# Designs tried in a protein design run: designed miniproteins, single chains, continued (3). Part 13

Each design is a single chain, and the fold is of that chain. pLDDT is the mean over its residues in the fold that is shown.

## One batch from the design tools (miniprotein)

Design m8418
Fold by ESMFold2-Fast:
Structure m8418 (fold): chain A 96 residues (1-96)
Amino acid sequence: IQQAQDLFRLGRQLMEQGNLQDAIDLFTQSYQLSQDTDPYLAGLSLTNLGMAYLSMGDYSRASQSFSQASSLYDSLGNHQASDIFRRLSDIARQRA
């Protein structure tokens, strides 16, 4: 799980630097490694994937990432986060 956390943190650094493609790759890997063991990290990775795709103007992939994050947070009982990401997914889908 430390590997998934390290990938997530590096992805955040790359995103802050504007290196969106490398950040997307790292968030994707973090999600894949954490999805069965750390659902909160998986949700954070999906959220940052959606944000990175929005920054690139890829509204279709942003919508998909936010939709997945919304479903994951809802399954964890975090209905506030679920509602936020569902709305973001809907907005991104409308722009796609």
Scores: mean pLDDT 85

Design m8419
Fold by ESMFold2-Fast:
Structure m8419 (fold): chain A 80 residues (1-80)
Amino acid sequence: MGLEEFKKKVENAEELYRKALDENLPLPEKVKLLDESAKIYKDLIDKYSRALPEETKKKLKEKLEEVEKAKKELLEKHRK
């Protein structure tokens, strides 16, 4: 039920973020993985934030901010 789906999505978002940290990946691929990770965290915040404890909600927002910051830093280094 909802708890299983929530846990699965968190694990998926973390896995995508981890893959994006691989130095061997091209920059466009890293950006895609970060976008997918951020999308999942946004989905979790939107769908579950009212049902989650305040502490858990804050942690999700912090993870989202971390992913978005990493993406901004990558894009800043490699302008077209």
Scores: mean pLDDT 78

Design m8420
Fold by ESMFold2-Fast:
Structure m8420 (fold): chain A 59 residues (1-59)
Amino acid sequence: MVRVVATNRLTGERIEVLAPPERAWDAVAELGQRLVEEAKTDPSRAEEYRSAEIRVEEV
């Protein structure tokens, strides 16, 4: 298993998703899409989502 982590660099909030290694990049794409949709829903937080760092960490 790998952990895909999106970290908001402005607030320090983290979103974590667990995935098999072979699906890690699918999980990165899904998490990135969620951040894009959040930015569209709340433009006042768009800067937070644009500054998010996405990492893949081995568990």
Scores: mean pLDDT 75

Design m8421
Fold by ESMFold2-Fast:
Structure m8421 (fold): chain A 61 residues (1-61)
Amino acid sequence: AVRLSPERRVGAALRATLTFSPEQVTAALKALDENEEVTVAGLSRASGLSRATASAIVRIL
């Protein structure tokens, strides 16, 4: 599980917009904001994104 600072969230969002649709990025960020701790499985479930997409987003943090 990982906690994200506001700076890390912004960085992740910027990086993600280069590789993912705005809708996928927005869904993932909302899931991250709602969850104090981040796991790939938790993010995938909360955002509706595939585990591969969730893993890629977490990876760019």
Scores: mean pLDDT 65

Design m8422
Fold by ESMFold2-Fast:
Parts: structure tokens; C-alpha cells; sequence
Structure m8422 (fold): chain A 87 residues (1-87)
């Protein structure tokens, strides 16, 4: 397993997510979920974050969101972190 990212790397990833504006097609989203072995719960949490933020997410932003979900970060915690980066 790769080592967990540093707090500085986490902040950089959150900032980049907050500033990136591009949508994924359904096929690109499905391919990323399949390649990362995302669970149905993780896919639902991703959709919740996307809906609540009203943001179009790039492949990079989707990968970062899935990474946070795999670390046990809840969709609500991710939403609070993203709101702090946007305010």
C-alpha cells in the first residue's frame, strides 16, 4: 500500500478539487469506479457530495473523493472540508 498522504498533500488535493471545474461522462465515471473497485456505498456518497456542492467534478476530483471515502471519511465530512476551501 502507498503511504498515507501528508496533511499538506491533503490540503493541496482539497484546494485543487475546489478550483477544478469539469464534468465526467457516465462512461468515464463508471470506468473510474470499476478501476478503483468502488463499493455501491462509495458511489452513493460520491453522488451525494456532487449533488450537495453543485460542482462538476474532474477525473482528478473524482479520484480524490474516492480516496477520501476509502480512508473512512464520510460524505458529510468531505462536504464540510470542501465548503471551508470554497469560503
Amino acid sequence: DPPPPTPGQVQQMLHRMATTHSSLSDSQRQSLFDNTNATPDQRQQFDQVQQQTGRQFSPFSLSVLLWFLRQGVSADDLLQRLRRQLS
Scores: mean pLDDT 61

Design m8423
Fold by ESMFold2-Fast:
Structure m8423 (fold): chain A 64 residues (1-64)
Amino acid sequence: EEERIFELEVELGLELIKLGIHKIDAQRYLKKGDFEKAQQSIEEANELERRVKELETEIDRLRA
C-alpha cells in the first residue's frame, strides 16, 4: 500500500507538470490567433485535469 501510494503521488506530479505545459501552450496559441491549436491544447488540458482528479481520489481512498 505504501509503495503504491508513493507510485501514484509520483504519477500525479508528472500529470500536473503536463497539465501546466498544455495550459501554457493554449495561451500561446490564443495570443497568436491559432484557435484550432489552442482548442486542441485546451482539450488535452481538460483530459489531464480529469486524470489528476482520478489520481487524487485514488490516493485519498488508499489513505483512508
Scores: mean pLDDT 84

Design m8424
Fold by ESMFold2-Fast:
Structure m8424 (fold): chain A 107 residues (1-107)
Amino acid sequence: MIDEEKLKEILKILFEEAVKEKNKESLAAIQAILENPDLSNELKLRVLRSIALDLDRPDLVEEIDKLLEGKKINQEELDKFILKVIEIGSKDIDIEELKKKLEEYLK
């Protein structure tokens, strides 16, 4: 089972880094996670791993790899998620609304 508290911790850190770097692709991916809470934790972690690589956070990549050890992702779920990220990323991202969504998710 994936540690939900650790997932939330990593998500919060990567959100803060994506805001600092103004990384629109990472912010779109985080918004897609927050708008689709029923996604598997394995898929959420795989997405967060990609964000951690893009934001030059090898410490978080290592932590995520430990959480994903022995886990497999659903390729169909991942493909659908990527399309959702592209859709969100085609629009302007409201960082203040995204912060509110993150705060609700972390409860």
Scores: mean pLDDT 83

Design m8425
Fold by ESMFold2-Fast:
Structure m8425 (fold): chain A 70 residues (1-70)
Amino acid sequence: MQEELDREVEAAILEIQIAVDKIHLDKMTPEELKESLERLKKLLDRARALGMTQVEADIEKLIKEIEEKL
């Protein structure tokens, strides 16, 4: 159980990092930003489910920055 949870956390961190790294606020179209928002909201739910408090805060901040650009 614990080892499986650790693997899920590692996978979540990797997916979040890839999604965040793809976000370039100054270079993305409004359509691309909206798609990124939907992806980040799903990742936020996953981070909350896994208890990743710091990652949750970082995703929420990025969501807010994207929403302010739209």
Scores: mean pLDDT 77

Design m8426
Fold by ESMFold2-Fast:
Structure m8426 (fold): chain A 96 residues (1-96)
Amino acid sequence: SSELHEKVAEEVAQVVEEALKTQDEETALKIGEEKLREILRELGYSEEEIEEILARFEEFRRYLLENTTGPPDLPTIVYTSVFAALGQYEAEKIQS
């Protein structure tokens, strides 16, 4: 559901925002990725599905970094990438 995807995206983005207060961007992103894995596991996704979703997350993150102007807002990029990755993964499951 879009509401569930929104909540997951918000929670991961908040973890990245907090991590950025004390960590570099690469470490903050890694903390966010681990939080995303944790949430997806709690939601009942398999380890294989989690890696597929994270691969899509990385594709969207790269796309946004290449196609946005100005200094990157990493929490916003993470939010948008998580939301898009979950939406795409679930849509492809239905269309397969």
Scores: mean pLDDT 83

Design m8427
Fold by ESMFold2-Fast:
Structure m8427 (fold): chain A 111 residues (1-111)
Amino acid sequence: MLSPEAQELKKELVLASFQLGYYKGIIDTLESQPVLTPEQRETLRRARELYDVSKKKVDELMAELEKMLKAGEISEEEYQEILEEAKKAYEDGYKIGKETAQEAIDRLRQR
């Protein structure tokens, strides 16, 4: 069973990974469009900024997790389980980000 510190780090990493995926989903969807509105260009710019912030947070949390592994504070099995949960959170975020950006595009096409 994970220590309280390891449990909190896991929660932060899962959340940060979801946010990273979410912004990547928005970026990839908007960048796939042949033409962007001014509002979509601003959304893309903000998504890129928030992606960079989220990536830095994920990198920092991953470094902390690796330190815990090397210190024997978590097992190799617990480390791999945390990585798999973070990966799933990223994939879930990516899907939601794509759907959010696509819905916004589709709504503009109806106007």
Scores: mean pLDDT 87

Design m8428
Fold by ESMFold2-Fast:
Structure m8428 (fold): chain A 78 residues (1-78)
Amino acid sequence: SMAELEKEITEGIALISVGVLLTIYPRLSDEELVEEARKLAELLAKIDKEKAIEFLELLAERIPSVKEELEELKKELE
């Protein structure tokens, strides 16, 4: 169905965007990084909330400077 195709396309875009963010994050300020992470987590949560939480946990592990802010985003999704 079209809805299934739209879901698959959105999942693909979300995963690519996660990969891009994980590549460029050292070039972003902490505030910019948290805002981009919020946008991607909200997009992922519409498709798979568990993957959105996993993404935020992975990002918090890799970038300790924004860990508290990312954990607050995780709570907003739970």
Scores: mean pLDDT 76

Design m8429
Fold by ESMFold2-Fast:
Structure m8429 (fold): chain A 60 residues (1-60)
Amino acid sequence: SSREERAYKEALDIVRRSLAQGRSLPDAFLLAREYLESQGFSDEEIGLILQRVAADVAAS
């Protein structure tokens, strides 16, 4: 998979694991954002990845 696809899957895993551990939705998304920033993604790229993550979480 592309770098963006790997980042999306990891961000989704971070959000789902954080929610399973009892973290709030905003806190889960902040952890995913920190991960994506650490990987060198731009704010625009982070926005697109987290929007996809939010859609998948809402569908669960």
Scores: mean pLDDT 87

Design m8430
Fold by ESMFold2-Fast:
Structure m8430 (fold): chain A 61 residues (1-61)
Amino acid sequence: KAEELLDKIINEREVKEEDIVEFIELVTGEKLKVNGRTRVFTDEDIEELKERYEKLLEEIK
């Protein structure tokens, strides 16, 4: 599931905002809320997400 969502984000460019946020929360273990509102991911969030995903790939080996 997480791998599929990541692929969609990278390749399709048009992914539901809810799916993007859910994917980042699942991979990073962080909730993205600012002042009670869901925040769209940033470059820093994406970098952390990639690090988390890389660790998951290492464990699946």
Scores: mean pLDDT 55

Design m8431
Fold by ESMFold2-Fast:
Structure m8431 (fold): chain A 85 residues (1-85)
Amino acid sequence: GLAQAVQDLRDRVAAVLGEAEALIKAGKLDEAQALLDSFQPYLDRVKALLDKAPPSPERERGLAILAEAEAGIADLKAQIAAKKA
């Protein structure tokens, strides 16, 4: 159900952002970039599902987690770009 999808989103976002941060700290910038890029299709699918869901607290939580994830990914990508310059 939607609640499980929102929990899965939270868990996957935490795992991917944590791994990307670890890769950046290790100087593995291309691997970090590839990981973040490969995660985007999953986020796009989750966004499409949430956009079609009826208004609910679960939908609101999912959209908030998605917005936080998009901001976190943008920040990590900016860090990668800065370190490559």
Scores: mean pLDDT 88

Design m8432
Fold by ESMFold2-Fast:
Structure m8432 (fold): chain A 64 residues (1-64)
Amino acid sequence: MEEEINKAYEIAKEEIERLQKEKGPLTDDEVRLAVLRGAKKAMDEGLSNEAASIGAAKAYQDAL
């Protein structure tokens, strides 16, 4: 579970960083959108909904 959460965190962080490169400074709503994309990507890669959600939430918190 911890490894899955860490992987989901990195996926969400990557999505935030990609959006920052495209748009510059992000609003809270844009960070939220990026972490939701990351969570979906993590679930598509076979991670549990729980791990994807926790990892994405941590990435969101760290981005603010």
Scores: mean pLDDT 81

Design m8433
Fold by ESMFold2-Fast:
Structure m8433 (fold): chain A 85 residues (1-85)
Amino acid sequence: MKEKAKQIVRLYHEGKLEEAQKLEKELQEKIKKAKGTQVQVLKDVLTAMIEQALELGLITPEEAAALKARLEAGVPRAEELLKKA
């Protein structure tokens, strides 16, 4: 999953929108099938995308750190909402 997330970011950066959207749909389907661990899988995917965007120079190290911090803060809330549903 992490490799597909990084590849999606690279494809968007290269302007290959159709290929990026195809992989994005495949990744979304795999996340849905990760029943019981969906929040952890989403966190891993988003972290990989942030790291790839940083590597490509699309974001700064400071922006990457801020996004990762927001992701960490969001995980407990997302898990609570999924448990309630």
Scores: mean pLDDT 72

Design m8434
Fold by ESMFold2-Fast:
Structure m8434 (fold): chain A 96 residues (1-96)
Amino acid sequence: SHMKQEELERELEELARRVAERYLEVLGKTHPVSEELREHLVEVVRRDIRQLIEQRDQLPALIEEVRRAESTTDPEYYEIVRETLEEVARLVEKYS
């Protein structure tokens, strides 16, 4: 329904903002974060989340692929990616 689409759009925007802030927090621990980098990362995260919604049928395979990479991925980045994919999958199921 129209109301479900508006609610999904709102939750996706909120998710994109939270994910971008988490990446910036982790990056800021070891690297200087410029204003340009902050703006670029927010845009990239928003675009990536939109792509995940477009390719929602691939989400279970992507989640499994990410989980297989756990031991070779930085733990902080692993948690951000895993939680983002699982939250996108939850929102897709909730609003389908």
Scores: mean pLDDT 81

Design m8435
Fold by ESMFold2-Fast:
Structure m8435 (fold): chain A 72 residues (1-72)
Amino acid sequence: MSPAERAAKIQARLDKLLQQTTAIASRVLGVSPQTIQDMYNRSVSAFLQFYQQVTLLENAKKAKEALEKRKA
């Protein structure tokens, strides 16, 4: 795959992650959507670190919910 195609695919995924992270972070951490957009605009690396934290929290909550559903 060409470097340009890989870059475009990565960018599209980052855009989707920004939208998802904004929704989850406001719900889980109470962070303003504007703050997340400002972070992304200033530093993609800082955004990716924040996304990792938010994703870990969401995955942990989903795992807990799955266990609760199994237990009934």
Scores: mean pLDDT 74

Design m8436
Fold by ESMFold2-Fast:
Structure m8436 (fold): chain A 57 residues (1-57)
Amino acid sequence: SANSRLLRELALKYGISGRLGVRGLLVDPELTVRELLRRGASQEEADAVRAAMLALQ
C-alpha cells in the first residue's frame, strides 16, 4: 500500500531499521514521530508517518 511504501522510504531515509515496519513490536506512532524528528525529519514528514501508521492499524 501507499502507507507501507511511505513508512519504508522514511525509515530508510532517516536510518530507522525495523522500527516503522515491524509488526509485534512498539506500534506507537508518537514514539516513531519523536524519533523521526530527533533524526531531522520535518514536521510534515512526521505527521504523514503518524497518519500512515494509524491507517495501518
Scores: mean pLDDT 71

Design m8437
Fold by ESMFold2-Fast:
Structure m8437 (fold): chain A 63 residues (1-63)
Amino acid sequence: SEAEREELLRWLLEHTDDAGLRATAARYGVAPEDLLHALRGDYERASPRALAAVEEWIELLRR
């Protein structure tokens, strides 16, 4: 659900440090700053790749 997705995004923001953010960004081939924009829901500043990376990250956590 959208509510569960929003809870996972908040959880990621609270539990992902700079090293974790950089590692995930590198895995998906995006800049850490770009991934951070996507995590914050800043759809105007986040690239389509960063948005897709966040969706894949959420899907991985649901498994």
Scores: mean pLDDT 79

Design m8438
Fold by ESMFold2-Fast:
Structure m8438 (fold): chain A 98 residues (1-98)
Amino acid sequence: MTKEEVIEELKKIFEEIDKLNEERPLSLEEIAEFLRKKAEELKDNPLVSEYLTLLAEILEGDLSKLEELFELHEKINGEIPEEEREENIEEARKLLKE
């Protein structure tokens, strides 16, 4: 699955939550339960499933998962892996003698 496909799937899930929230305000516990259900339904898509599970855990009060969620979010949204990007910058810097 491409990063764009992962983003599109997550967007659809958040749009479903927004639609439910328009009918009535959802508690954090209700949102977390919905996310866990979607993660189970989408288990064949591990990046989406993992993202939804981490978000559900954070909403249930496990703030220790926040850093892990941010790292996964950056990985999904990034075009170039951090390591490859840093290597390319360092190589360019060496070529420019800076």
Scores: mean pLDDT 69

Design m8439
Fold by ESMFold2-Fast:
Structure m8439 (fold): chain A 91 residues (1-91)
Amino acid sequence: AAAEAVEALRALAEALRAGDMEAALAAQERLIAALSRLPEVVAAAKAATVADPSNPLASQLAFVRALAEALGAPEVGEALVEALRAYAEAA
């Protein structure tokens, strides 16, 4: 379950960097399915996230980092944060 969530985060980061939206959607589905089996990990990530409600992007990036740290894979979280930041700047 945790390993599957980490792999889904990695796949999502790679798909976003490649601009492959079909792969990104597939990775997101896998991530959601894996996280549904890890409610305590999601709760821990939410509790660890210092969110600023006036800055939704910063709050989302902070949650992604906290989620990856809770899964024991902070480096994967940083890769996804960079991919999401680049995607947001392109929009």
Scores: mean pLDDT 77

Design m8440
Fold by ESMFold2-Fast:
Structure m8440 (fold): chain A 90 residues (1-90)
Amino acid sequence: DIQKIIDKAKSSKDNNMQKIADQVEDMIKNNDTSIQKVKQLIRKIGQLKMGLKGLDLQKNGIKVTDSMMQQIQQQVDQDIQKQLDDYKKS
């Protein structure tokens, strides 16, 4: 699942998405379980999800507006916050 997101970002040919994907892979490979590193990982995965949704819309011929990106970002931010809250409770 996370690996699919990374693979899709790397195959996107978007330099920013590839860079974030490389950072996520490096964080996973280093197996750093500190709370700060886990929070950074969750946020970077959120950035990949947001970017991939934008690219998917463009691929389908949909003009990505600032309003659409803001809505995607809000949804991803809510998902990130839920994951962070769930992690704090564990």
Scores: mean pLDDT 74

Design m8441
Fold by ESMFold2-Fast:
Structure m8441 (fold): chain A 86 residues (1-86)
Amino acid sequence: MVEEELEAIRRGTEEAAREALEHDPSLRPLVERYRRNMERAIEEARRAVREGKTGREAKLYLATAAMSYLGLVTLAVSARIKRERE
């Protein structure tokens, strides 16, 4: 179900954002930008489903949300590595 997938992405994004900020608080502006992009993509995916748009359009917005999640996971991993090296 689309809503279940969107909620999983939202939860994963919040966890990655928290981890990134825990290791490197200076990442806050980037984390906030990824969060805003993710929330917008989720909102647009929900709108596409409500308006009866093709599954392809809803999947495109879902993919955009997933990319924002991957960006935050990458930031969290990079911050952890930097912290371990210092």
Scores: mean pLDDT 75

Design m8442
Fold by ESMFold2-Fast:
Structure m8442 (fold): chain A 70 residues (1-70)
Amino acid sequence: SSMEQRRQQVQELLREMEEKIREMVKAGKPSEEIGKEVQETVDRLRQIVGQLSSEQAREISRRVQKAMKE
């Protein structure tokens, strides 16, 4: 279904964001620059799904925090 396809697209974008954040951390990028990457990803997700669910917003937050700590 279209909803299942959108859910998969969201998960793929979140994985890509997590990988980018890890690479930026390894490269010594400042938290401010990492924050801009997160914001761009959130904006792209909103463009695709229209509105983020509370569950999706929490998932984004968890993945960002985990990637930045590692």
Scores: mean pLDDT 79

Design m8443
Fold by ESMFold2-Fast:
Order: sequence, then C-alpha cells, then structure tokens
Structure m8443 (fold): chain A 95 residues (1-95)
Amino acid sequence: MAERMRLAIEAGATGGIGMMYVSSAAIGGISKSDAKTGAKIKAIARETIEKIQRIADEGIRLALEGGSREEVERLSEEALEVAKKGAEEIDKLAE
C-alpha cells in the first residue's frame, strides 16, 4: 500500500512538472507575441496540458492498482516528452 502511494505521488509530481514547464513556455511566448500568435500559443498549451494530465492520471491509476514501477515510469517519461515537444512548438511560434 505505502509503495503504491509513493509511486502514484511520483507520477502526479512528474505530470505537474511537465504542466508547469509548458505553462512557463506559454507565458514567455505570449508576453513577446501579437494577439494572433498568442491565441495559437494558448491553444497549444491547453492541448499539451490536457494530454499531460491524461497521462499523469493514467500513471496514478496504474500505481494505485498495483501496476509495475516500470509501467508507471514509462508513462512519466511520455508525459515529460509531451511537455518538451509542446514547449518547443510554443518557442518556435514566439520567434
């Protein structure tokens, strides 16, 4: 039980870090963009954060149901990869 809770917390924390990373990129990009570009950045950030949240929720669910550390860590890696790609797309639009 305690180990499942720890793994679930790790999955949630990794998702949170990914969402904050994307949010930071969006804030920076919007601050130096026109209204049209800012709207595109907001859309990418929203879609990316929604994807990260779904992956994090799945990781938490698997951990609490007794899924393997390997499976949960794979989802955490996927969430961070989604965050990196979303932030990169935002940064390219803000150039």
Scores: mean pLDDT 88

Design m8444
Fold by ESMFold2-Fast:
Structure m8444 (fold): chain A 72 residues (1-72)
Amino acid sequence: RREESRRLAEEARERLTRAGLPEEGDRLAELIEKYGVSREEAEELVRRILDALTEEERERILEEFREKLEKE
């Protein structure tokens, strides 16, 4: 599980960094590695962040995800 979470975190980081969102990539990778998530959830989160048009919306998406993971 830890190795899979690390791999998912690195994939998310790479995708967001390539899109010009390295800070969001780092933050999402940290959350995935710390809490662990499924591949499907990680991919869905990356898509949501990439679809967001503003920095505020991206921050909101990351904060909502962090809250969800903390409730687990």
Scores: mean pLDDT 78

Design m8445
Fold by ESMFold2-Fast:
Formats: C-alpha cells, sequence, structure tokens
Structure m8445 (fold): chain A 100 residues (1-100)
C-alpha cells in the first residue's frame, strides 16, 4: 500500500505538472481544447499510478469517483483558470479522503 506521505507527494507532483502544462499551453497559444486534453492526460497518469498502488477497495472507488467528476468538470471548463480550479478541487478532495 502507498503510505499517506507517498500519496501526498504524488498529488503535489500532479498539481505542479498541471500548472506547468497550462502555462506551457498558454505560451504556445494552444486552444482551450488542446490544454484540456493535455491536463486530462497528466491527471490520468498520476491517478492511475495512485490507484495501481492503493490496496483499499473503498479508497480506490472514491478516488475513481473524484477522478471521473474532475474529467467531466474539465470538459465543461471555459478558461485555463477554471481547468486549474477543477484540478485544485480534485487534489483537495483526494487529500481529505486519505487524511480522514
Amino acid sequence: MLTKEEIVAELRKLQDEVVDTIEKGLDENLSIEEIKARVKEVLRKHVENILARVDDPELQAKLRELYEKALTEIDKAESPLEIQEVVSRFVSEALKLISE
């Protein structure tokens, strides 16, 4: 099982990589849809890494639910700021689940 500290570190890496992805996308003048696609890929990689190493089925189910909600909210986002807010909310809710 991943320790709480390891999950926190992975979630911090996710947050940082999303910020970098959005900033790079804006610098390259990418469309909002291209930024969404890149952010969703970053989120997928980190979430799959966490889920593969979490042994608690209830925690896995709750993390998957938060992940699916975040993907839906990213698709509805109309600005890079809204994409960042969705990911920040996902990270906060995931941290709450593991901390209890």
Scores: mean pLDDT 85

Design m8446
Fold by ESMFold2-Fast:
Structure m8446 (fold): chain A 96 residues (1-96)
Amino acid sequence: EIEKAIEELKKSAQKAADAARAGDFETMLKYLKEFIKASDKLAELVKNPKTRQEIANLAVATALRAIGSMLDGRYDDAARDVEEGAEKIIELAKKD
C-alpha cells in the first residue's frame, strides 16, 4: 500500500521535473497537482501525525518553490525543487 503511494509520487515528480526542464509550465502544473494528490495519499498512510503534517507541508512548499523557479525562467532549478521535495517526502514516509 505505502509502496504503491511512493511509486505514484515518484512518477508524478519525474513528469513534473521533465516538464519543468522543457519549460512547459502547463504540463508541470498538471503533474504538480498529481504530485500533491500522491503526497496527500502517502500522508494518510503514515501513522505518526507529525510525519503526516510534515509530508503535507513539504508537498505544498515543493510545489510553490517549483512554480516560483519556473516563473523566474530557472527551469533546471524548478526540476531540482520537485525531485528533492519528492525524495524528502519519501524519506519521511519510510521513517514512519
Scores: mean pLDDT 88

Design m8447
Fold by ESMFold2-Fast:
Structure m8447 (fold): chain A 74 residues (1-74)
Amino acid sequence: MAPLSAEEVLERARKRLEELRAQYDAGKITREQFLDEAGTLLQEVIDRAIAEGNEDVLLEALRMAQEVTDLLNA
């Protein structure tokens, strides 16, 4: 199995987060489910970005984490 690049992991996570946010906004999943799944996705992106030394992907992942935090505090 070929590992995904940090950029590919970021793109995959972004698409999944969009779906999770839509489900959360529609009341189909709980806050806890959204946080757990979003946290797992963002952790994978952060770990890959650090491993590859990809600062742009790392900063984007941290920005996405802030958006998740802001959504949960709304």
Scores: mean pLDDT 81

Design m8448
Fold by ESMFold2-Fast:
Structure m8448 (fold): chain A 69 residues (1-69)
Amino acid sequence: MEGGYKVIELPEGSTVLDLARKLGPEYEALAKAGQSYVNGRRVPPDYVLKDGDIVSFGNLEEQYRVKIV
């Protein structure tokens, strides 16, 4: 739904940890703890993101849509 996610621009080859670092230290901590989800699947912090991936952290309802630039 509109407003349910934020679009985040990342260079090709960016990882979940790179996204988390861009969002802030609390997100980085969640990613390092293995609490990262891409399209509903739990992934390690070194998972390489693709254009259009939907990312969430921990039990947060906030979702981020990846745009590769």
Scores: mean pLDDT 81

Design m8449
Fold by ESMFold2-Fast:
Parts: C-alpha cells; structure tokens; sequence
Structure m8449 (fold): chain A 95 residues (1-95)
C-alpha cells in the first residue's frame, strides 16, 4: 500500500542517517555530509507525499533529480558518488 511504501522509505532514510553518523565518527565527513543531505531531502519528499502535495511517481522523479544534483556536487569523489547511487536506488525501490 501507499502507507507501507512510505514507511519502508522512512526506514531506509533512517538507515542512511545511521550510516552517515558512522562515517562521521570514522572521520569521513564528506561521505557523512552527502548521505545526510540525501536522507534529509528524501524525508521531505516522503512528508510531501504523506501530506498529499506529491504523488509517489512525482516523489520518485524529484528523488532522481536530487540524486543527479548530488552526483554533480560530488563529481570529484567517486566513493561519495557510489554511495549516493546505491542509497538513491534503495530509496527508489522502497517508494
């Protein structure tokens, strides 16, 4: 159901934020920042869908756009780019 997808996406955002915290504690600030930025923007999209401001399809398209913007922002860091791609895929699969 729509609510099951939104809960699954929220769980994934929570996992991404925990992963970001781990990278921060390990001294990988750029990876922590990129993951936090992705997760916080994804959470806003989930809230917009729950509030009826966006459809699930619109949220998926916005998430793809956000991922592309983050990949450009971190274009000089292949490790950060791989994390953005992997976590974006997980979020899109949940939605």
Amino acid sequence: SREERLRAAEEVTGEILLEASTYFLEGNGDMAKALSELANEALRLIEDVRAGRLTLDQARERLRQLSRELLEKYKDDPEVQRLIEDETRRLLEAL
Scores: mean pLDDT 89

Design m8450
Fold by ESMFold2-Fast:
Structure m8450 (fold): chain A 78 residues (1-78)
Amino acid sequence: SPLAERLRRVRDIVLEWARKHLTPEQVAEVERILDEALAAGTEEAFRKALMKVAQLMRDAGVSDDEIAEMFRRVAEAL
């Protein structure tokens, strides 16, 4: 479906960003969060997953400016 394709593109963007800023173990956690949301198949589940990923990135020391840039790229894919 078009929604599933958009959500997969969002996943790819977020994982590309995560790989630049996070450890391999933290990237695996981000991947699990996003894959769980994809399995649920709703925009609401994906929105909640993105909030969890943003918090994980903040806890890992990623700046608010970098997180905002990631979300800007995500918005372009939606």
Scores: mean pLDDT 85

Design m8451
Fold by ESMFold2-Fast:
Structure m8451 (fold): chain A 82 residues (1-82)
Amino acid sequence: MEELDAEMKAAEGKDPERGKRLLAVALALGLLLAQHLGLATEEEIQRVEDALRAVMPGEYEEVRREAERLFEEALAYAEKLL
């Protein structure tokens, strides 16, 4: 939680729209990766998602879908290379 708050505040200082969006997508991608690798519990994933929804009410759904698309593209690309 504290790390998320610090990163959001740092991004806000440079360009709030760009930084906030980029950080949210990066965090959502991190959650998808952690879930895929089995490195995070369901409760941990839910806690971070709740925090993101609190920061981006109404916008998180689009951020989540964007992160999911990027994650699927990355996996498909990795499979194509292997």
Scores: mean pLDDT 70

Design m8452
Fold by ESMFold2-Fast:
Structure m8452 (fold): chain A 69 residues (1-69)
Amino acid sequence: MEEAWEEAERVFRGFKIAGEVADEIKTDLTPQELLDAFIRAAGAAMNAESDEEARQKARETVEEYVKKL
């Protein structure tokens, strides 16, 4: 149960950080693009070792996504 709890915490932090990043960029994106950016940011953030790294990875992932638009 210990490992499952730590995984759950990482997932929750990832979604929270991705939501914050998505909210910052929503003005320039369509709802579908915003959803795709959020999912990509969440995936990047969940693999980070800290909240600060998670925010950085989420922002970088979103910037790469936006460059492809």
Scores: mean pLDDT 75

